Designed miniproteins, single chains, continued (4). Designs and how they scored, part 52

Each design is a single chain, and the fold is of that chain. pLDDT is the mean over its residues in the fold that is shown.

## One batch from the design tools (miniprotein)

Design m13783
Fold by ESMFold2-Fast:
Structure m13783 (fold): chain A 58 residues (1-58)
Amino acid sequence: SARREALVEAILRREDEAIAYSKAHPDDPGYREPLPREQRRALAEQIADGMVAGADAL
């Protein structure tokens, strides 16, 4: 559904923002190497599917 696709894209956008922030602050003790985008998309799809199955997709 369009709602599911929007959720996947929103999750990936937030991850991209967090990755950019981490790259700008390499001295941050919370810095972590990001997973490949393909794996991140698969995880985002699983999360979106769980949210849709929970009845309310934002």
Scores: mean pLDDT 71

Design m13784
Fold by ESMFold2-Fast:
Structure m13784 (fold): chain A 72 residues (1-72)
Amino acid sequence: SLEDSIKGALLLAHIVEYYLNPTEETLEELEKTLKSLGVPESEIKALREKIKKLSMDEQIKLLNELLKKLLS
């Protein structure tokens, strides 16, 4: 739907912002967006712990896979 497309575009924008400027602030903005899309807080915390152990390319891959899951 158009609503889902807009939500996907916003999530993608925050993923791109985090990729270009990987700071605690941009990560926190991304987490807030995930929460607004209905991702449980426990899942977001697990994701945060996992991404901190990954390279930036692996982090972006994981976030893009999450985007696909949320929009399907």
Scores: mean pLDDT 76

Design m13785
Fold by ESMFold2-Fast:
Structure m13785 (fold): chain A 92 residues (1-92)
Amino acid sequence: SQSEADKLMTEGAKAYEQKDYDSAIKYYEEAAKVGTKKQKAIALENIGDSYYEKKDYDSAIKYYEEAKKLSEDDPEMVKILEKKIEILKKKK
């Protein structure tokens, strides 16, 4: 349900703010399984952000690209994800 995905996204955000990126990733992965297509795209972006904070740039890029594939109907989301991917590719 949307409500269940929202709760998991909130728990993921709390873990992220506490710099517990492993727990954040776990909550966002569960949110992606039960959420709408849009909630899944946002959860995948947040997983990418969590990998970025862990300095795992290859995983961050992978999750941003997966989020982008789900966001073909959202041009603004695509632009945000493309910018995040571009920045990380320059760090490699």
Scores: mean pLDDT 89

Design m13786
Fold by ESMFold2-Fast:
Structure m13786 (fold): chain A 118 residues (1-118)
Amino acid sequence: AGQRPRVLDVSDEELRALAAHARRLAREGSVTRAEAEGLRSTVVAVMRTAGYPEEVIRRFDEALRLLIEKGRYATAAEAVALALEMVLEGASPEEIARRLAEFFEERGEFEAAEILRE
């Protein structure tokens, strides 16, 4: 059993630390599949607790699943960091979907970007 209340009821400072951790993993380059899957689960739980629409969460979760299946663990970690930072900023669901799609296009992950657009 996980410490779900501590993960889901996070302060802005704790959420910022989670985003920084995801960015560090992406930059250091040795992101494992297990770490990428852990970050995927964490961002889904955070977005759900923050009250984001289930459709936006589902599309982002599917985009992350695709990246992980393709072995793009560092890109998945960077996308998680970006999403956590946008949650901290209070970004709208439309802004999150748009900025994540633009991020994926910039990284050449066109299929992941398409999942987020519609």
Scores: mean pLDDT 83

Design m13787
Fold by ESMFold2-Fast:
Structure m13787 (fold): chain A 66 residues (1-66)
Amino acid sequence: PVPPVPLTPEQVELLKKIDEDVFEAFRLIAEAIYNLALKRGEDPETVEAEYQRILENIEAEEEKLK
């Protein structure tokens, strides 16, 4: 196993900020895909269900980092 690399407080803060930005980017991408699918005339119920599933997966992954 790879041993944990010692991080400075500044590096820890930077990584937390990067993680938050990454999850925010995933949510924005999911929203963009949702809006584009609706604009294409995809079934709204299916699109909504897929969007909610993506958001739940993002939330679950974000919770693992807490």
Scores: mean pLDDT 78

Design m13788
Fold by ESMFold2-Fast:
Structure m13788 (fold): chain A 93 residues (1-93)
Amino acid sequence: SELEEIKEKVIELINEIEELLRNEKDPRKQNQIVAIYEELKEEIAKELGLDPNSVSVPALKEAIRKEKDLEKLKKILEKVEEALKKIKEILKS
């Protein structure tokens, strides 16, 4: 279903961001990526009705898996894609 495909894609892209963070060895680039990822997590938490100041990545993934609003998931997907694009540009510099 479109709903399940979008959920899987969002989780896949979040996992990609975490992998890129784990593999980056330059502390300056790590700090820039962390800033983007923290902002992204806050935006996703707000969209899902979670506390942006206390939410964990496992809790975000669980909330994404339970979300039934296709339009919210599409908005979250766009935000994750935008964040990943910014991260990839930092990694090229």
Scores: mean pLDDT 87

Design m13789
Fold by ESMFold2-Fast:
Structure m13789 (fold): chain A 70 residues (1-70)
Amino acid sequence: MTNEEEKEILEVLKALLDKLKAVLLAEKDQAKRDSLIKDAKSFLEERSKTMSEKYKKELEDYFQEKLAEV
């Protein structure tokens, strides 16, 4: 995978995390929130498996930042 392809995937995944944050802020059921977070983590791990360690770390840091805001 090229650096440009990895950056494009990173941007798409970050946009999905922004949407996830909005959903989590609107969701009042803690069990549903926990399920969404678990599903998102699994999805990110699968989608990032072919990315460089640098971009995997940036994605994980962004995910943790968004979770800290909800």
Scores: mean pLDDT 82

Design m13790
Fold by ESMFold2-Fast:
Structure m13790 (fold): chain A 77 residues (1-77)
Amino acid sequence: SEIEELAEKALSENPVEAGQALAQLIYRGEHKLADEIAKKLLESKNEKIREAALRALAASPDKELAEEAKKKLEELE
């Protein structure tokens, strides 16, 4: 399915592909799946993948999670 393909791309080691796939999951309303994947990506050694994960979490309907992610993004200035 397209959602399964997006989930696989979101777990990619390519930060651009991961970020685009997370954005597409969010656009489709797959917030729970996007949040779960983004939390895993925060453990990445690649700073650009962690940044993509934080941007996805900043769009989360979980208010506390979104505010924490926004604060971490501000620190990456």
Scores: mean pLDDT 84

Design m13791
Fold by ESMFold2-Fast:
Order: sequence, then structure tokens, then C-alpha cells
Structure m13791 (fold): chain A 63 residues (1-63)
Amino acid sequence: SEEELQEQAIERAVGMLEKKARAKFPKAESIEVEVVDKNTLKVKVTVDGKVYEETYDLNTLGD
């Protein structure tokens, strides 16, 4: 179903964003990916006591 495809897309995006964040911030104390809604993911990275946040729209993350 379309719902199952959307859930799989979110799971894949979460994994990709976690990997990307770890590569960008190899010394990060924590990396959290929050599913804000069906089309929006937020990545929170804590490094040296500072929090960096970036928001991603799933509709713009793919071909």
C-alpha cells in the first residue's frame, strides 16, 4: 500500500540521515533523527555541548 511505501521511505531516510550526520560530525556525543510528520525529518547533533539542528523535507530528498 502507499502507507507501507511511505513508512519504508521514512525508515530509509532516517538511516541515510544518521549515516550522513555521523560522517559530518564524527565526534558527536549524540545523533537523533526525529520524525516530525510524514514528510518532515529533523536531525539533532550534539557535539562539544552544542546542539546543531537541520530539517529535511522528504519530498525534496529524492529523485
Scores: mean pLDDT 78

Design m13792
Fold by ESMFold2-Fast:
Structure m13792 (fold): chain A 102 residues (1-102)
Amino acid sequence: MEERKVFDGSVEEMAEGARQFLRDAAEKAHAEGKILEVEVQVIFDDGTVETVSRARLDGTLEEALAVIDDIVRQLKAVLEIYEKQGKKARVEVRATLLPKEE
């Protein structure tokens, strides 16, 4: 199952939205006994896309939340760079829940 969400607004609003979406996905994957794959991209007005992070989270919930915190930190840094350049960007976050290999 894949869930996708797009965030716009301020750097803080986009970063916080992504953080909450990813944390909710991690908690859901943990509750369902599934692996979580995440992808975070920045989309510009011209349609150019930059991938900030891709991760496969198959450890504990605590480990997944730590990785999410690192992803959000990287995203915020990237967004702050683009804000300083006067570029308008949106954030797209994808979360895919996969069965664990038996």
Scores: mean pLDDT 83

Design m13793
Fold by ESMFold2-Fast:
Structure m13793 (fold): chain A 92 residues (1-92)
Amino acid sequence: SSDLRAQMIAAARDKMRSLGFSQKDINIMLGYYMSEFHRQFFPDLTQDQLADRYEEIRAKHGKEVAEFEKFLLDQLKALYAANAAARRAALS
């Protein structure tokens, strides 16, 4: 799962870069979705303060955020399907 996690993080970063987000905005979005990046990049911010910063990005780049969120949802659906297939294989 660590290799798959690293691949998903890399894919998310690549998608955010392709949509034109700055490294600062990418760090905010990564911190919002993943506690290790929250601790790494924004140790002094609460979850609510980080969510507020994400909403500031949405206010400026609403279409790009919507496209990224759709991409992330599609990636999570694919991960769920892969995990279900692995569980079925373990039972056969």
Scores: mean pLDDT 84

Design m13794
Fold by ESMFold2-Fast:
Structure m13794 (fold): chain A 56 residues (1-56)
Amino acid sequence: SARALLERIAMHNGGLSRAEIDRLLTASDAEIRELGRRTGLSVASLRSLAAALRAA
């Protein structure tokens, strides 16, 4: 499925854990900024990924 592929990409390219991906799906903007600081990923990339995951 598209969602499973996006999850694998997030783990591989972003170094995100399963728990971090799960959090991203329900994250507010403030939580996305916190994830960005913790993971080193840009907020824009995390927002795009979250939107894609929700749409899948």
Scores: mean pLDDT 75

Design m13795
Fold by ESMFold2-Fast:
Structure m13795 (fold): chain A 87 residues (1-87)
Amino acid sequence: MSLEELKERIRSTEDASAEEMLRVFEEVLEEMRRQRYSDEDIDELEKVFVATLVRARDKGLISEEEMEALLRHAGRLFREVRRWREE
């Protein structure tokens, strides 16, 4: 899957539930583990993820606490993906 396809998949969750966002995130991270991505590509995906969560919160679809929890979870997973690439 291309970087643009992954970015669009993340963006499409801005009107979804927190549970659906988490599911799509886990699928995107699994895809990143299967393919080579540069640090720049990973940073772009992380930025799209953050922007999508902020928009979902602004629409009232998730709470501030849910957004912060998802941001922490995603931050850990993105760090793990970067570490997997270094091995």
Scores: mean pLDDT 75

Design m13796
Fold by ESMFold2-Fast:
Structure m13796 (fold): chain A 87 residues (1-87)
Amino acid sequence: SEAEEKAEKHVDKLLEELRRLLENGENVEATLEALKQHLIGEIEASKKLFSDEEIREAVEKYLEILREEGFPEEVIKELEKEAEKLL
């Protein structure tokens, strides 16, 4: 869906930013908080254009890409909890 494609592009950009921060010795917890706020904003904006089902599918793809890129499961679980609160 369009929501899934948007989520994949969004994830690629966030992963690039996270890699840059981690390479410079930045705190992962601060990066996680930024990712949570960005995800919440994207879900809320998407609710104006897409069904909850389409947004859930996009979030599932988002989390799958994070796992494939080697993000810690604790980070993924926190993002999943935030998405579940909104959907």
Scores: mean pLDDT 71

Design m13797
Fold by ESMFold2-Fast:
Structure m13797 (fold): chain A 67 residues (1-67)
Amino acid sequence: MSKEELEKALENLEKAIEEAKKNNDRVVLQVALHEGKELLEEAKKLGDKELIERAERIIRQTEEALK
């Protein structure tokens, strides 16, 4: 995955999570958590610290929404 593809995927995931939070859609939030973890692995492969931190933030926000 390229840096641009990963940035776009993270942006799309952030928007999906915000919509799912508003709708209390736990199924979408669980899928988003899985996708966030996959994107974190891709960010680590790229060695891009900013993308790693962004993916970690997304995972944390999604886990908080699932409480």
Scores: mean pLDDT 85

Design m13798
Fold by ESMFold2-Fast:
Structure m13798 (fold): chain A 107 residues (1-107)
Amino acid sequence: MVSEEEFKEAIKKLSDEEIKEIIKKVLKENGIELDEYDIEVLVGLLRAAAGLEPSEVTGEDAAAYAKSLSLKELLIKFFSVALPELSEEEREKLAEEIMKALVENQK
C-alpha cells in the first residue's frame, strides 16, 4: 500500500506533535486507546527508524533496534507488545492504516 520510502519521507516532514495526533486519530477510529507515553515512545522509534534523532523518551538501544527494522515491521512489533489482545492480522492492518494516514497528511 504505502512504500517504505514514502513512509520515511512522511516521518521526516511531519513534526513529533503531528505524528502523535495522526496516530491518536487512527487508534481512536479503530476503538483503540494507548497511553500518551506509549505513543511518545512509538513516535521516537519511528523517527529513529527513519534516520532522524530519536525523541527523549526513546532509549539508544531501542533506537538502534528500530533502525534494523522496516517501519512497517517496527509498527507491527510495537503493537505486539502494546496491544497483545489484537490478532496478528489486526496489528498488520493497524500498521498499514497508520502508514497511509502519515503519508496522506505530510502535505
Scores: mean pLDDT 76

Design m13799
Fold by ESMFold2-Fast:
Structure m13799 (fold): chain A 70 residues (1-70)
Amino acid sequence: SSKLEELRNYALGRVFGDPSVRAKRVIPILKTLDDSTARELLKDAASGVKSKIIEFSSGEFKKRLEKILS
C-alpha cells in the first residue's frame, strides 16, 4: 500500500529529514504491524532512525522492537 511504501522510505532513509522526525512518524504505523512485517521494513533502515525509534518507544512495544532489531 502507499502508506507501507511511505513507511519503508522513511525507515530506509530514502526521504530527506532528521532521524528523530522520521522515527516519530514511523512509530504509530509500526504499532499496527505484526513483528514479521516490522522486521522486514526495519532490516535495511538507517541506524540513526532505528536508534531513535527505540529511544522514543516505551513499555511492551519497546521490548518487541529491541527483540526484532537484535
Scores: mean pLDDT 73

Design m13800
Fold by ESMFold2-Fast:
Structure m13800 (fold): chain A 124 residues (1-124)
Amino acid sequence: MSSHAQEYFDRIGRTPESTLEYAKALLGLGRELKDMGEYELAIKYLEEAISILPENSSNRAGALETLGRAYFYLGEYEKAKKYLEKALEIDPNNKGALVTLAKAYEKLGDLDESEKYLKKAQEL
């Protein structure tokens, strides 16, 4: 077994029985791929998860935050900003999203917005 999806399903001991369980499994896989530095592959599976996950769900917020972080690590700061802002629309107190969004604003040269989001993260 050489595919990341097959290895992940084998490790969790199950094949997803529903579209929602499949989306949650893709979110888990996307997080692991991001942590392994496989950013482009993480983005692929996270975008698939986001297409399935219900609007305003905590899992969708987590997928958007992870997608934004993957884009940040690829140097795609405008895309990182877009997805991190969407994550914060669902979960305004996501400290990881706030910190990464602040860093994205810094990389884009918007220091005032960067300080605003860093301060918000520190007050949590």
Scores: mean pLDDT 84

Design m13801
Fold by ESMFold2-Fast:
Formats: sequence, C-alpha cells, structure tokens
Structure m13801 (fold): chain A 58 residues (1-58)
Amino acid sequence: DVELKPLTIEEFQALPEEERREYVRKWLKKLNLDTSDEAIEKAIEALLAGKSPVEVFK
C-alpha cells in the first residue's frame, strides 16, 4: 500500500531510521517539495527535535 498516512510525533520517533527516511521522502514528494537527501535529513532532524509536521513541511 503506497498511501501516505499521517503519523504523530511519537509514532514518527518510534520508527526505524530507514522508515523515517521513506516516510519523510513520500511526504515531501506529496507536497511537491525538495526530496534530496539533504532535505530529507533536515526534515527528520526537525521532526525528532519536536517541530510539528506543518512547520517542517512548509
């Protein structure tokens, strides 16, 4: 199933690194944002630091 489901911050923090990366990549792609490795890593870092998805994916 290729549908991106929104996760809570706690659910995101519980994901393995590979799944966090894939989730962020799919979210960025869905929102037509930069999907480079640098953008993915930056978004993961911000989400793990407790920033809301709405702020991270602006």
Scores: mean pLDDT 72

Design m13802
Fold by ESMFold2-Fast:
Structure m13802 (fold): chain A 59 residues (1-59)
Amino acid sequence: SNKDKAKAEIKELIDKNGYLTDEQLEEIAKKHGVSLSYVKKLAFDEMLKKAREQVKAAL
């Protein structure tokens, strides 16, 4: 689905760069036909998940 494609691209960019710019968020939303608010939520969730996994791995 378009949402799955957007999520995959967000994950790849966060894995590579650690964050996304507002311009990248807008382009992903436009490219995959999903809302900007949805893309922002996915990016936030993915960044938070990565941060939590790093803390858990340190235990």
Scores: mean pLDDT 80

Design m13803
Fold by ESMFold2-Fast:
Structure m13803 (fold): chain A 58 residues (1-58)
Amino acid sequence: MSAEEAAKEAERAALEAGLGPAGARAVGQMTKRSVEEGVPGEEAAKRAREGLRKGAER
């Protein structure tokens, strides 16, 4: 998975978790940065989804 694809998946998951567009973009950017720093794309996207699932209990 590319950095851009991982970021897009994380952003989508953030929107589905109820974050606004700005928050979703921030999650996507953090995920992209992690992949660019050597975290596998699938792992970076998975971590973002897990964090969002735990934080989405609002």
Scores: mean pLDDT 77

Design m13804
Fold by ESMFold2-Fast:
Structure m13804 (fold): chain A 80 residues (1-80)
Amino acid sequence: MKEKEQKVANLYTAAALLAVATIDILREKGEFERADEVSRRYAETRKKIDELVKEGKYDEAIKLANEFIDWLNEEIERAR
């Protein structure tokens, strides 16, 4: 259980840092609407991860965090 909690915490931190980096890149490109979308999706994903962790659904939280990180990487590639 604690190992899965640590994995969620690590992914949560990675997602937060990547979201900030993605927002900064999009804002520098003048893509303000896309930057706002990243901010909104990050807030929604964070809330859902927190709810899943409270329910002990760590595997679902890990999956959701990874899906969000994958989407952020796609957004960065699309900004290039």
Scores: mean pLDDT 84

Design m13805
Fold by ESMFold2-Fast:
Structure m13805 (fold): chain A 102 residues (1-102)
Amino acid sequence: AAARVEALEEEIRALVRKKMEESKVPKEKQEEIERELEEVFRLLRERTPSDRALLLILEAYRRALTEEEFRELARELGFSEEEIEEIFRAWEEVAREVEAKR
């Protein structure tokens, strides 16, 4: 599980870097976005209830899924509606903490 988490985090870092380069984002703003991404990964590891839930969130981010597509993927992977709502609460907490640290 840990090795798959690390691999997905690195894929997401590579995708974010590629998007920033393609969009010609200034270097200072790139460094800000990269710091925010590392904080998101740290909070997700702390707040997500399981490695299985963490892998789902990271895969959804890597694929740029909508909320509807995320819920569909979660159901396909065998998550219950209760587990899905718990994952969304963890995501909302992470988003709130990232915003508060700006």
Scores: mean pLDDT 77

Design m13806
Fold by ESMFold2-Fast:
Structure m13806 (fold): chain A 76 residues (1-76)
Amino acid sequence: ALEDAEKAVEAARAGDLETALAHAERALQIYEDNGLAPDEETLRALEETIVLLAQQGREEAARRLAARLRSLAPPA
């Protein structure tokens, strides 16, 4: 949920990549399990987390999260 996405981006900004990854995966899992599209605020936090993970050398994890996030695109 939003709280997990916020914790993910905060951890990524602090360089705590394992915590960032765990919270990002938790946020995505909540939406995937419930068949829900994330709101714009959650999307922005997760997108920033993905960018920060890639910039700090976690490219494979960032790519995996980006693919999952794309699958949750909001309806038209």
Scores: mean pLDDT 78

Design m13807
Fold by ESMFold2-Fast:
Structure m13807 (fold): chain A 87 residues (1-87)
Amino acid sequence: SRAEALRERAELLKANIPAGIATLRATLTPEQLEAVLAEARENSELASAAAWLPALEKMVAGAPDAEVAAAAREGIEAALARLLAQL
């Protein structure tokens, strides 16, 4: 079902959070990270952008990876709940 597909996608996204954080920290300069945050804010009505926005804000603020990961998990769960409510 569509609901099962959304839950499966959310679990995969959560499982990939540590790799995602490591990739962003290894590949983006502080200026590029701020640009990604600005673009996510402009597109915050999109579920994908809204899910990552709290994590990106924590990264730009210099928060530790554990706090960034927690924010990313919360953002993904909030986006999942919103999408499931629209079914």
Scores: mean pLDDT 79

Design m13808
Fold by ESMFold2-Fast:
Structure m13808 (fold): chain A 74 residues (1-74)
Amino acid sequence: SEKLEEAKKLIEEAAKAATAGDVAKAREYARQIESLGLPKTAKAVEEMAEKAGGDLEAAYKGAQEAVRIAEEEV
């Protein structure tokens, strides 16, 4: 699915931003995911951004969960 592939790219970019502590940038990617028609996935990315706090492992786990949600929401 083109929508799923785009969502995965946005999730990866959001995780990188969250790892860098750039919560605002991660939220921008979440908004782009919401515009794809994936509001549950966007919410998961927002939660990842808030909880990761610059922690790579937390960001990675959050990203994996967001991908799982995206696969179900598409």
Scores: mean pLDDT 83

Design m13809
Fold by ESMFold2-Fast:
Structure m13809 (fold): chain A 65 residues (1-65)
Amino acid sequence: MLTEELKKKLKEALKDGDNIISREQLYEAGLTDEEIEEILKAARKDGSGTLTPEDYKRLLEEIEK
């Protein structure tokens, strides 16, 4: 399950950028490689490492529930 810290970083990343599309953008937003892997697993992405705003909404919904 995503941690409170990861949740905070996700919110900050979305605030800073209109949308997050790639692993590089997540990294630039202050996420670590481990945190990015957790996000991708939670989003059930293949391995492309690309996340859309819809993926983030889904992740935030999942960790809030």
Scores: mean pLDDT 62

Design m13810
Fold by ESMFold2-Fast:
Structure m13810 (fold): chain A 60 residues (1-60)
Amino acid sequence: MKREILDELQIPPSAYPALLALSPAELLAMTPEELSRLTGASLETARRILAEIRKRLREA
């Protein structure tokens, strides 16, 4: 499920291993700054990723 969500969000493939290693609870608890450092993505990209992941996980 997580991989499919990441593919839909157009996240850089280099970020996938770090994001797939996190549980949904860990992803929901992360700040954009933490995700940016973990993935190497910009703060803008990290905010977009977290907003979309939070939206989809809350809908489940």
Scores: mean pLDDT 69

Design m13811
Fold by ESMFold2-Fast:
Structure m13811 (fold): chain A 79 residues (1-79)
Amino acid sequence: SMEDELRGLLAMAATIARALGHPELAARLARESEDLRVPPERREELIRLLKQGLDAYLAGDPAAALRHLREAAGLLPPP
């Protein structure tokens, strides 16, 4: 399901953010992966940004990965 894909992407993104030295970003992404609160209308955009972040990380571009993950976090509800 889209929810299962989104939870998996958020968990991977949290691991990447932590590996890149951004524990606060990682904690926000991990929290959302455990309890999806993001509105349904933002979920496709969130998936796209998370995939772009993962692709950038795998391509060896940590700066681009971080930019995409920060944009993704901007779609999350406030803490």
Scores: mean pLDDT 89

Design m13812
Fold by ESMFold2-Fast:
Structure m13812 (fold): chain A 108 residues (1-108)
Amino acid sequence: EARFEELLERLREAVEAGDVEEVRRICEELLALAEETTDAELLLRLARELLELAQEAYRRGLLEIARILAEAALRLAQLALDVATDKELILEAIALILRALALLIECE
């Protein structure tokens, strides 16, 4: 949806700027909207994009931002798993959950 695309663009800008508080605010807004959807494919796409941003933040040494993004990606993947009925989407959700958890361990 157009609203998610806008939030993702703002999130990328906040990550590039290293703005921890803005990253947190955008993730909270994105997760609130995500809880209102039953579109597993959309939730998985959002989880993947946030996890990619988290990995980029981790590479840049922005550990708090990486943690916030990985926590949000984990929640999105869990929401996707709850609504996914297709085996391939279920497996993708599980894979994203494991990747997010691995990154969170690295940030601690």
Scores: mean pLDDT 87

Design m13813
Fold by ESMFold2-Fast:
Structure m13813 (fold): chain A 78 residues (1-78)
Amino acid sequence: MTLLERASTLSERERRALRVMEQYAFNKNITQRQIGEMAGVSQSTVSRLMRKLELKEISDVFELEIERLEEAVRKVTA
C-alpha cells in the first residue's frame, strides 16, 4: 500500500493534519503539537496520523510530496 493509498483511509481531521504537515515539514523545528494546533486537532490525532502512514518523523511526509511532484511533472510533459 502506497502513502497515497494510506492517505485515502484517513479521517477528515487526520487529512487536515496531513495537509498542514505537508506545508510545514520543511521546518526542522515543527512539532506534532504545532501541526495539531494549525489543523484544529489534538497532538494525539497527529501522532495517530503518522502511525497510520508509517511515518517515523514529520519530514518523512516529503515522500508523499515527492510522489505528487513526480505526477505533476508527468502531466506537464505528457
Scores: mean pLDDT 74

Design m13814
Fold by ESMFold2-Fast:
Structure m13814 (fold): chain A 69 residues (1-69)
Amino acid sequence: SAMERIRRIEDEASARATELAARGDLDGALDVLREAYEEIKRIAEEAGDEETVREAERKIELADAQRAA
């Protein structure tokens, strides 16, 4: 299901981002999360899940803001 795919992407991206952050690679961690939320947004759009699309968009914007700071 779309929700199972999204959960897998979130779990894998969270684990990778945590690894990168732990070694001081905060930019790499943000890049991993941003890429994951772009994929989640695509899956949610295809599934018609507008709530998940909006949540993914918010998370992408937050990652971009953190990169710019």
Scores: mean pLDDT 87

Design m13815
Fold by ESMFold2-Fast:
Structure m13815 (fold): chain A 97 residues (1-97)
Amino acid sequence: MSPAQLEQAKRRLAELFDRSSPVPLPLVREAILATPDELFYAELARLEAEDPELYAVLRAFLEGRLSVDEALAAIAALGPRAERLFRSFVFRLVTKD
């Protein structure tokens, strides 16, 4: 992934998370955008190992193949476990020590 593609992927993830929340969380959006590249790749690799179906949805979304609404619907269709893993993935990006 090029630096420009990675920057766009981080922006798309921030938008997806914002749309999944009932209240906008600007600090969380800023934290996603500020995530170090190595951490972003490491957490994506971890997500692929934990839930390859959820990873495939997120990858398609980050690559621009799914809209925000399509990605949210696809994650919901995968069930509560996938929704929980998605929230944990975002949490790890913004709180990783």
Scores: mean pLDDT 78

Design m13816
Fold by ESMFold2-Fast:
Structure m13816 (fold): chain A 76 residues (1-76)
Amino acid sequence: MSREEHIQRAEEALKAGDYETAIEHLREALSQAKGITPEEAERIARLLVKAVKDGIITPEQAGEAARQLADAYDAA
């Protein structure tokens, strides 16, 4: 599964309130980026999911944040 497919599935899971599935897909998307460790991917995924759960950002904003961060790591 591609990074974009994982981000899309994470957004779908967030909209459904399935936070555990969202964490898994965001972690997988982030871990595909160069230099993001599995531990960092887990922490970032949990922070993004918590922000959606707390109403701070939308599922789409969480997906975009993950995409931008992964792209920044790939460019470094």
Scores: mean pLDDT 86

Design m13817
Fold by ESMFold2-Fast:
Structure m13817 (fold): chain A 60 residues (1-60)
Amino acid sequence: MEKFIERLQTEAGVSRETAEDIVRGWLSLFGRPPDDEELETIVTVVKLGQEESARVRALR
């Protein structure tokens, strides 16, 4: 789990609080940590969401 939180913070650019919320949500749904492929997908999706959110804020 620590690796999941660290990768979300360093690669997706989210706060520790946000990373912890994502981890709690995943565990509540699946009851297990993500594998390396799932982790890569999650980090990519969160990173894209952060980029899109920044774009929307810059336009408003």
Scores: mean pLDDT 75

Design m13818
Fold by ESMFold2-Fast:
Structure m13818 (fold): chain A 90 residues (1-90)
Amino acid sequence: MKEKLLRRFEELLARALELYEAAGGPVAGPAGLTLEVREEDGEVVLVVRRDGREVLRLSRSKLEELLAEDTVGAEMRVLADLETVELVLG
């Protein structure tokens, strides 16, 4: 599961970067969701907001940290976060 979730994140990251560049700013999704791509401490970070409020912040290092717990609960949290990003991107 860990490798599959990391691969899914990398695929979403690539798509988010393309859409963010094409939009010239935050990508708008359903239900007031928006996605921004930021660079923080030399790492690309996906920031999801709902009606202007930050609800999710996701990076490869944070994903790897969570998945290092090697628990079903951590994997389910990561899956939910990735599904939120997918919802914004379409």
Scores: mean pLDDT 81

